Designed miniproteins, single chains, continued (2). Designs and how they scored, part 114

Each design is a single chain, and the fold is of that chain. pLDDT is the mean over its residues in the fold that is shown.

## One batch from the design tools (miniprotein)

Design m7973
Fold by ESMFold2-Fast:
Structure m7973 (fold): chain A 94 residues (1-94)
Amino acid sequence: MQPLSPEQAERVRLVREALEEILKKHPDLSTEVALGLRIAADILARNPDASEEEIYEEAVKYLEKMGIKLTPQEREEFRKLVRELVERVRAARA
C-alpha cells in the first residue's frame, strides 16, 4: 500500500467526510451502488481535479472488473451520487 503525503491525507479526510454525509442521506442505497460510491471517493481522493464523468467511468470499470454489473436504474442513481460527492468535496475545499 502506497504511503500518503500530508496533502493527500487531508484530501482523503475531506472525501471521507463527504462520502459519510451522502451515505447518511441515502440509507436505502443498494450495496452495489454504495460500493461504487466508496470507489468513486477513493478515485477523487487520488485525483482531486477529476471530472464527474471521469470518476463515474473509472468506478464503473472497477465494479465490472469485480464482476459487479449495475442495472440501468442503479447507473443513473450512481451518476447523480458521484455528482453530489464531487460538489460536496469541492464546497468543503473552497
Scores: mean pLDDT 80

Design m7974
Fold by ESMFold2-Fast:
Structure m7974 (fold): chain A 93 residues (1-93)
Amino acid sequence: ALTLQPLQARRLADGSTEITMTVVSTDEEPQLILMAFIDVDSGELIKLEQAVASNETLTFTAVLPRGEARRIKAIAISQTTGEQKTTTLDVRA
């Protein structure tokens, strides 16, 4: 099974924001996990990565430029089982 922990956001000194997604895979069998950050309002794909996970924790990070407020959707999909988990975070300008 996949679990997404709440998104962590940290404002950096330059005014950019670091977004971190933590994905926990509790399945002993290796799964191909697709991880993505998407802007909910525009549909823009901010970052996409694939990793193989078996009973482990994956960390997926992106830096958003300083400026506009964004609603970020984090998605983890097991391409092996089709299981999907999502969480959302509002990033302020």
Scores: mean pLDDT 82

Design m7975
Fold by ESMFold2-Fast:
Structure m7975 (fold): chain A 58 residues (1-58)
Amino acid sequence: DLQQRLQTLQQIQDQANQVAAQHGLDAGVQTGRQLAQQAGLHDAEVSVVDGRVLVELP
């Protein structure tokens, strides 16, 4: 199950960064948080590191 959760986090991170590239980092962060919430990953941390959106388990 952990591997499935990590795969989901990677997909969310990729989508958030696509949004960030098109609409800005703020939009990317909001998208990442929304997708993590919808996937049930409520503990996931969404942050900006080196100009990109990062989604991590705590």
Scores: mean pLDDT 82

Design m7976
Fold by ESMFold2-Fast:
Structure m7976 (fold): chain A 63 residues (1-63)
Amino acid sequence: GAAAVAEAERLAAAMVEAARAGDLATVHQKERELVRLILEDPTPEIVAIANATGRELRALGVS
């Protein structure tokens, strides 16, 4: 639902910020939270946020 989408956007933003700061531990923590959210609410919007975030992380040199 809308709350899950908002949480996915917050997690995505936190992951990108942590990646830019070189804080890979925080990236991995937030990635686990996002994966859990997808498993509980696998909406196309949340999946799209996860895919966009993954592309941005790869552009920053994070796998």
Scores: mean pLDDT 84

Design m7977
Fold by ESMFold2-Fast:
Structure m7977 (fold): chain A 94 residues (1-94)
Amino acid sequence: SDLEQARKLLKEAKELLKEAKKMLEKAKTQPMSKQELLRIIALALRAIGLIFDAELLLKRSTDPEAIELARETIRLAEETLKLVQEALKVMKVE
């Protein structure tokens, strides 16, 4: 169902945001490995994918709850991208 898909997307968005916050704090306090840089890039790509999937759900769904969860997914994924951008800006690669 649209609602079940929306709940799954929101859960994924919350986990990505949590990971992005941890990566940003690490980027501020210590040098990052090349593997960690690739992980940050992977987080950005996953967030972009969630925005795309949530926007498709918004276009097709008539369920108000699914629409609300999809919009929240986009907001959290956009916040994740902002944190990724800040991490890339402040990080030093070893």
Scores: mean pLDDT 88

Design m7978
Fold by ESMFold2-Fast:
Structure m7978 (fold): chain A 77 residues (1-77)
Amino acid sequence: SKLVEELKELRKRGLKKLKEAPKEEIEKVLKEIDQEVIDRFSEAVPKLPPEEQKEVLELVAELGKEIYELLKEKEKE
């Protein structure tokens, strides 16, 4: 599935860059990714098989959790 593959690529490349980024850059990227993901999610997810829908939801949840943890670390400075 294209959406699962795109999310895996975004996670792999994005997290690597975000780990070294300042908080402001992480917040900016999060807003951009979140809007794009929501738009694609609304159009694509209902068209996927149930197994792939679950995989997409899990990947999005994991990515969100990892970004949230990075923001927490940056908040502590």
Scores: mean pLDDT 70

Design m7979
Fold by ESMFold2-Fast:
Structure m7979 (fold): chain A 68 residues (1-68)
Amino acid sequence: KEEVIKELEKELKPDVEKAVKESGGNILEAWNRMKPTVERATQRYPELSKSEVEIVVAGLIGKEIIKM
C-alpha cells in the first residue's frame, strides 16, 4: 500500500542518511549498517514482506549516494 511505503520511507530516511554518511558512501557498508533496521521495520510493518522493506531501504541508500 502506497501510504505504508511512504510512511516507512519517512521513518527510515534519517537512519539511511546516517548509515551512508558513516560508511563514506560505501554501498555494502551502508547496507550492513541498515540490516538491524530492516529487521525491525519488517516486524513493525507486517503488511510488507521482508523483500519489500529491503527494496525500499536499497532505494533510499542509492538516492543518498547519488546525492553525494
Scores: mean pLDDT 80

Design m7980
Fold by ESMFold2-Fast:
Structure m7980 (fold): chain A 92 residues (1-92)
Amino acid sequence: MRTYDLEIEDEDGNVYKGKIETDLERLEAGDAIRVTSASGNTGEGEVVGPDGRRAKATITSDKPLQPGDTLLVEEVEGDKAKARRARGLPAA
């Protein structure tokens, strides 16, 4: 697996740091992601932009988050991401 750094923007325009571990060779715009914070906030979002280094997410925040906090990205999901895994990795 590879680790990628992401900038994650919420619906209010706040920017957080994200880390994702994935078996994909790269992230692509349209890849679905799920994020969690150390305080237990969760969010769902999508990778945006041509370089796969940015994402936009709707974060359900019952606890205060600060801009620049680190979010854990649990996994990239979606049929296109699964298809890219199947092509990039020889899973016999």
Scores: mean pLDDT 69

Design m7981
Fold by ESMFold2-Fast:
Structure m7981 (fold): chain A 84 residues (1-84)
Amino acid sequence: MEEERIKRSQEFARELGREFMRKLFENAARDLEELARTTPDPARRQRWLDLAQGLQDLIDNGQVLSSEGGALLDEVLRLRAEEA
């Protein structure tokens, strides 16, 4: 009985984590599109749009908890820190 409860709690926590990360990725993609819209530099604009598309692809493929998702989010945070 306890093992079944633990499994259900783990599945629920994973689903909540996935939904939270999905929303985080959606917000990050939206922010990148906003930054792209306001930048006059075409190379910087293209990089931000490429990152936004990468985040959206991970959402669409259900890969928001993947290592690729973590690496891409880290790249976004580093880029935003460099451009701030």
Scores: mean pLDDT 76

Design m7982
Fold by ESMFold2-Fast:
Structure m7982 (fold): chain A 67 residues (1-67)
Amino acid sequence: EREELEKYAREKLRELGVPEEKHDEVIERALNFVEAFEKAFNMKLSLEQKKRLIETEIEIEARALKA
């Protein structure tokens, strides 16, 4: 599961033109955000729901890096 989420995140980062040097740190933050979300709301997310949260976080991070 983590490997699939990591692959999805890397593909999204490449689509958004985020420098490769930043990929690992953004991926770790996005994965940590998903875990924190599940803990905070006492929810278990599906793989698709986790991908959507990762996508949202990556879009926010990418925007911040371009500012």
Scores: mean pLDDT 78

Design m7983
Fold by ESMFold2-Fast:
Structure m7983 (fold): chain A 84 residues (1-84)
Amino acid sequence: SAAELAARRARQEEVAREVARKIRAMGYVIGVELIERGMDLKLALPDLTEEQAKELKKLIKELEKEGVSNIEILEKVEEFVEKL
């Protein structure tokens, strides 16, 4: 039925939004890695203030030192981004 197709589409769109949030978090992790490789902060993380970028870098480095999994690092970055 048309209602069943609409419901399937709505679920697909919700999953797409979840995937977009994870891709965004991954972009911030990559941005921090680029800064570590010598890229300018404003080019690597243009959407963040200098203070926010420093906080994000500190968060990621502390989690890496603690041996936290890549999946959990992404979850913590998602939480950080949601508070911006």
Scores: mean pLDDT 83

Design m7984
Fold by ESMFold2-Fast:
Structure m7984 (fold): chain A 85 residues (1-85)
Amino acid sequence: KEREELIENLVKGAEGGNIPKAIEALEKLRDEGDPEALKEFLEKVSELVVPEKREELLKLAEEVESLSDEELAEIAEEWIRKLKS
């Protein structure tokens, strides 16, 4: 419930260039190990990014459903690092 509102606000923030807010939600998804939330977040963000990055996000969303909690955390952490760079 609150997680969905956070993801929506985050997607809007990312559209406006609010990278710190996107990192914060990815950190939460990494810590919770929630594949459904991570997939939904990646799918929503894919609609806001440039076409080149959209394909990468959609591929990750497909892969996340088959991954362990540890692998999901690693993917989230990798995206956090990319956004911090």
Scores: mean pLDDT 65

Design m7985
Fold by ESMFold2-Fast:
Structure m7985 (fold): chain A 100 residues (1-100)
Amino acid sequence: GIKEKIAALIKEIESLPPEKKLEIQNRLFEALDQLSEEEAVELLRILAELGNDVDKISSLSEKTQEAYYDLLTALKNLSPVPVIVKKAKNLIKAYKEEKK
């Protein structure tokens, strides 16, 4: 299921060499720069809350889990910044619906 896919992806990202992790971090910062200040703060808050905590992520709706998986996949694959921005906005929207 989606939980197993997220766990596998997190493990894969954690196993990447330091230079690849830096490339991913730089791509995330480029995407943050293209978001509004409010969206960037919200994204950083979500990433800080969820991180690599598979149990916390799995407590969310399947829709939010899929949005998180899509964002992590785009970051790992060093997708173009506009793609990462789109995935980030989808995650922010899904996560806001969890808190209603």
Scores: mean pLDDT 86

Design m7986
Fold by ESMFold2-Fast:
Structure m7986 (fold): chain A 73 residues (1-73)
Amino acid sequence: MTEEEEQAIVEKGKELAEKNKDVVYTAEEVKALAERAERTGEPEDYARAVAARLLGERAKIKEAGITEEEALK
């Protein structure tokens, strides 16, 4: 995977996360999407995994009762 391919995947993942910002992914779903991306090697599968991870991490921060500021320390 080149730096340009990785950048394109991350940008597409962010777009998917913004379109689906109200969708909550479970840890199991995030893991399943990541495993699929590793198995297929397809940029589209990596983009979905990135989107699910971003949405899943936001949900975990809320559940943990911590702020994003605390999570980034």
Scores: mean pLDDT 69

Design m7987
Fold by ESMFold2-Fast:
Structure m7987 (fold): chain A 75 residues (1-75)
Amino acid sequence: SKAEETLKKLLEIAKKYGDEETAALVEKGLNSSDPEQKKAYLIKAAQRSHETLPREIADEITELVVEALRALQES
């Protein structure tokens, strides 16, 4: 699905920038079967990125989280 592809891109970017904690939150989102838990983990990933990463990278991660959440709602 589009949501699944967006989540995989999000994970790749989080890993590329070396943020293991944000990547772990995205992986928990990917592996969660509960839609509400999936959403909660992705929101936490975006919040964490703003606390730990440079603004430009955190903004990029946040954009992908928003896109993933939108795609999940359309699915």
Scores: mean pLDDT 78

Design m7988
Fold by ESMFold2-Fast:
Structure m7988 (fold): chain A 59 residues (1-59)
Amino acid sequence: AVPLNQGQRRQLVLTAVLEAGGSATYQQLSERTGLSVRTVQREVQALKDEGLLPDNAVI
């Protein structure tokens, strides 16, 4: 299988946060996406930096 690029990983994480109603933990997003907690945390931070997620999303 072709590995996910950075844009695909960010889209996957964004979709998972929205499907969780915007109030999921990094652990829950890791389980939902199949990505590591560290990867999810990095992608969530990138989404917040881009203004695609509010600063209070994912605690």
Scores: mean pLDDT 73

Design m7989
Fold by ESMFold2-Fast:
Structure m7989 (fold): chain A 99 residues (1-99)
Amino acid sequence: KEEVIELAKEAREKAKEALKSLVKGNKEEALKKLEEALELAEKALSLAEDPRVKELLQSAVDSLRAAIESLKEGKENSALFNILVALVELDLAIELLEK
């Protein structure tokens, strides 16, 4: 439970860094931070035991993957939207884990 919380929080911080980099026009740094966030979120998902937490972390993983694909295709607004969705899903997963 504690390890899942820490991994989800790290994924959230990397996703926030990606958002900041993308807003500044640094697509390469944003992509790197999204890939780091995805790896952390996938690890959190693999260790999660609560089905509701698993569902939220799976949704976050899917949104982070969509953001990476959109950014690689030059679809910056789609990437931005998917990063914001991933951040909401990660926040909800963390809230459930801390209850």
Scores: mean pLDDT 88

Design m7990
Fold by ESMFold2-Fast:
Structure m7990 (fold): chain A 86 residues (1-86)
Amino acid sequence: SELEELLQKEKKEAQEVMKKVKKAVEEKKYDEAYEILSKYTGTKGNMTEEQKKKLIDGLAKATEISEKEGLDFDKFQEKLAEIAEE
């Protein structure tokens, strides 16, 4: 039960991060989107400018694909998690 509660909290937290990152990307505020994402992923804060740009571009593309394909929020969250795990 404790592990299940932790996983549910993590999913909810990722969904909130995803909403904030999506808004920033749509407003073309890539620095803000990266800051939100890097705080969520912890160790990703030390990426090079090139790695940062590639990650933000990938996230923007994942957002576009999710909206175009009509993916539900859970599927979009899975895309964000895949990007964050690298």
Scores: mean pLDDT 63

Design m7991
Fold by ESMFold2-Fast:
Structure m7991 (fold): chain A 80 residues (1-80)
Amino acid sequence: GKGTVILAIGDEIRIYETVEEFAKALKELDEKGITPDVIAFLNEDGSATIIDVKTRKTIHLENVTLEQVIAEVKKRVAEL
């Protein structure tokens, strides 16, 4: 899909401009035994889906910017 992917591991935030780059990063993290805390997908239409990996809970946002998605991801990580 077209869109930006945001990955959080503790206090580390990673941003991927393609799903393909994100998939490669997930594989490298899995090979190291590292599980991300939060994953967010920001679509080109301004919609976003944020996933808490441990709880498998998702939230959906509309008309958001990358900065707003990053702020929500950081908030979710702080609540873990």
Scores: mean pLDDT 83

Design m7992
Fold by ESMFold2-Fast:
Structure m7992 (fold): chain A 92 residues (1-92)
Amino acid sequence: SAALEARLEELVARARTAALAARADGLSPEEIRAAGRVAARQLRERLIAEGLPEEVATAIAERVLAAVERAVDEASRMSPEEVAARVAAALG
């Protein structure tokens, strides 16, 4: 559904911003990836509890985790100041 796709895009955008903010705050890439895996598992469980089919909930959680991993990989090529500037731009 259009509403589900819009919610998914918002979840991906928020996860990406959170990963960049964590990197700006000095968390290691490994710490952020570990937190991302926990968050994705919790998201999947919540979506299933809300009545989404397991396959759909898993696909959403995997897309959110992939967004975190991409953000960490991008941030690894940037200075802490550049990461902070990207976070400010995304939130402002």
Scores: mean pLDDT 83

Design m7993
Fold by ESMFold2-Fast:
Structure m7993 (fold): chain A 57 residues (1-57)
Amino acid sequence: RYIISVSGAPSVEQQSRASVAAAEAFRRHRDSPLEEIERAVREAAEREGAEATVRPA
């Protein structure tokens, strides 16, 4: 299990888009190594101006 946190977006609209993008990246890479999941989720959130972290639950 993993916990995904998304924060730091410049606007509520970008925060919503970043959260959706991060969740979609996680779904696409769910069965990948943690390092790849972290990178994909972070990159997706960064496209919307946000930061994201992934950690084991």
Scores: mean pLDDT 80

Design m7994
Fold by ESMFold2-Fast:
Formats: structure tokens, C-alpha cells, sequence
Structure m7994 (fold): chain A 83 residues (1-83)
């Protein structure tokens, strides 16, 4: 739980800072943690919360940050579906 929450925070912080490289690294770390989780309820809650936050950022962001946030959301959803 704590590792997923920390990775999610690092992802949001990186996107808000406009650091696409850090955002993609955080996305991959979060995706790996999602695939390793055995708790479907925990996965559903944190995946949903992160995706909602990323979509929210994309609505107020410039085009480049929007594309990064939406790509991160897609990668997270794919990881959750493959878990």
C-alpha cells in the first residue's frame, strides 16, 4: 500500500512540475507495483484515484503536460487490467 501511494505521489508531483522523464519513470514504477499487488480492492481504489487525478491535471494543463498525464493514465489502466 505505502509503496503504491508513494509512487502515485511521485508521478503526480513530476507531472505538475512538468518533468516528463520523472513522470514516465514514476509511471513505470507504479505499473510494476500494480502488477505485483494481490489485493484487487486496493488496486481498484488507488488506480481509480490516480487516474482521476491525472485526468484532472490534464484539463488545466498545457498540451504537452496533458499528453503526458493521459499517457500515464493509460499505462496505469493497462497495468491494472493485466494484474
Amino acid sequence: MEEIRKAAKELVDAIEAGDNERAMEATQKLAELIKKSEDERELAIYTTAVVIRLVGISLEADEKTRETALEAARMILKAANEA
Scores: mean pLDDT 75

Design m7995
Fold by ESMFold2-Fast:
Structure m7995 (fold): chain A 86 residues (1-86)
Amino acid sequence: EIEEILKKLEKYIEENASEEEKKLIEEGRRDGMPRDTIVVQIALLLGIKEGNEEVKKLVIKYHLLKTGSDKEEELRKKLEEEEKKL
């Protein structure tokens, strides 16, 4: 369920976000980004920095549920490209 994943990602952010990530969240809210977009992007950023595979899997699952797709491998490759940019 999408809302359960978002709540888990929000909790992860609350427990692990530094001032830098909190600033990015505030900027996203100011710029009118949807809650789910902010939560997913910040959780992914933190998960990559920490090497947290469980968080990366939750982000993939969120995208699969949103698209109604089993394109997990395509999403994993896109997340790997995002990781290389950090």
Scores: mean pLDDT 75

Design m7996
Fold by ESMFold2-Fast:
Structure m7996 (fold): chain A 81 residues (1-81)
Amino acid sequence: LYEELKEKVKKRLIEAGVPEEDAEKAAEYIVEAATSPDPFKSAIYFSKAITIAGKALGVDGKVLASELFGEARKEVDQYRS
């Protein structure tokens, strides 16, 4: 689940124009945020992902990172249920 989810998120960030290195880091943070049971850790990781995507694509990057976080969280919740 974790590695598969990271690869899916990374792929979508790269397709949107985020450089591969930044996409890998942002994907790690999105998945950490989506899988963390601690809301404070989740918020910190999400903030880091938004910052990376925002630097790469501006507002569009922030919106994309937010959407990908929501999708990742749905997959994690479905897997845990």
Scores: mean pLDDT 81

Design m7997
Fold by ESMFold2-Fast:
Structure m7997 (fold): chain A 104 residues (1-104)
Amino acid sequence: MEEQEKAAEELLAEIERRLAAARSVEELRAVLDEAVARLKEMAEQGYDPNLISRLGGEIAGLLGRKGIELGRKLGLPDSVIGELAKLVQNALDELLRWVKEYYS
């Protein structure tokens, strides 16, 4: 639906802006938690599960890239940067699983 696509574009743009402003791992985690909450709310409002899955994947990509960038800027070890990437991916994989089960 055109209205759902607009909401998706607006959420993605908001997440991109918040990630551009994020300066700490804690701020990155706050963006992740907000994104998960917003995607669950969209599912409960009857948004297309395919749209939510696509958005989740796009947001995961943004968060993962920002986590690597921020980790490098903060001088974190590669092992810690890898754990941040896993944390982001696991949170969004669990969200997408929840969405699938919700619409089943």
Scores: mean pLDDT 80

Design m7998
Fold by ESMFold2-Fast:
Structure m7998 (fold): chain A 102 residues (1-102)
Amino acid sequence: SAMLKERRKRALEAGVEIGMERIKAGVEILIAKKNNDQEKIEQIRKITDERIKLILAEVLGASIATINSHSLQQIFDLYVNDQLEKASQEELEELRERLEKL
């Protein structure tokens, strides 16, 4: 049970990290679009994809070299949703406290 609790906590934390990376990238992409900077948009997308792939590979225990980022993302989204539904009130309150510090 302790090991499952720790895995669930890390999965939820990783979901937040990925969400924040996407929001930050989205803001920067919108700014670059307003400035008509296509090279900057492509750079942001590449950096964000690589960061998300590293988080997904860590949490899922997968090799980045053997799995594409879209497949990993879909598996991760299903995994996080499953873990979130199974999270206890204490785990959700701990996650809320961590989110408030971001």
Scores: mean pLDDT 71

Design m7999
Fold by ESMFold2-Fast:
Structure m7999 (fold): chain A 79 residues (1-79)
Amino acid sequence: SAEEEALAKRLRALDDAQRAALVALLQRDFGLSPEEARTLDHLLRLATQGNDAALALALAFLRERGVSLAQLEALLDRV
């Protein structure tokens, strides 16, 4: 969807500080374990380096944890 593509572009554009802040917010608000937070950080870091497969895995992981696109957008607006 156009909304998913817009969020994907934002995730690819995150710097290291923004990525760390986003992962910390997801851990606090959605109850990610330390292991899940580390996995997500690695996938998002790879996504910022042009790895679209890692981006797809990160989005799938967030969907499985119950994070909607609207909730992800709201968190991105805070980092």
Scores: mean pLDDT 89

Design m8000
Fold by ESMFold2-Fast:
Structure m8000 (fold): chain A 96 residues (1-96)
Amino acid sequence: SELEKEFLELSEVSSKILQIIKKDKNKEAIELWKEASDKFAKKVKEIVENTTNVEEKKKKILELQKEILIELIKKLLEISENKEELEELLKKLEKI
């Protein structure tokens, strides 16, 4: 399904961002990841509580994940030594 494909693509990007954060060994990058994860969890709870249709819930959660990952990459680009890898991931996210 299209939603399953989008989920796998977003999960791959998320995993690669975490690998870059681990390479940077930057405490600020780890903190940005934690803040993004907390924001995602809070917003997912709001979507689940306010959306009755299962497919609409899945779509909104994937749209939220994409938005938060884009914001996270943009913040990481200001502090990371691995800017080229982050720019490639940003382009990949924008095509999902």
Scores: mean pLDDT 86

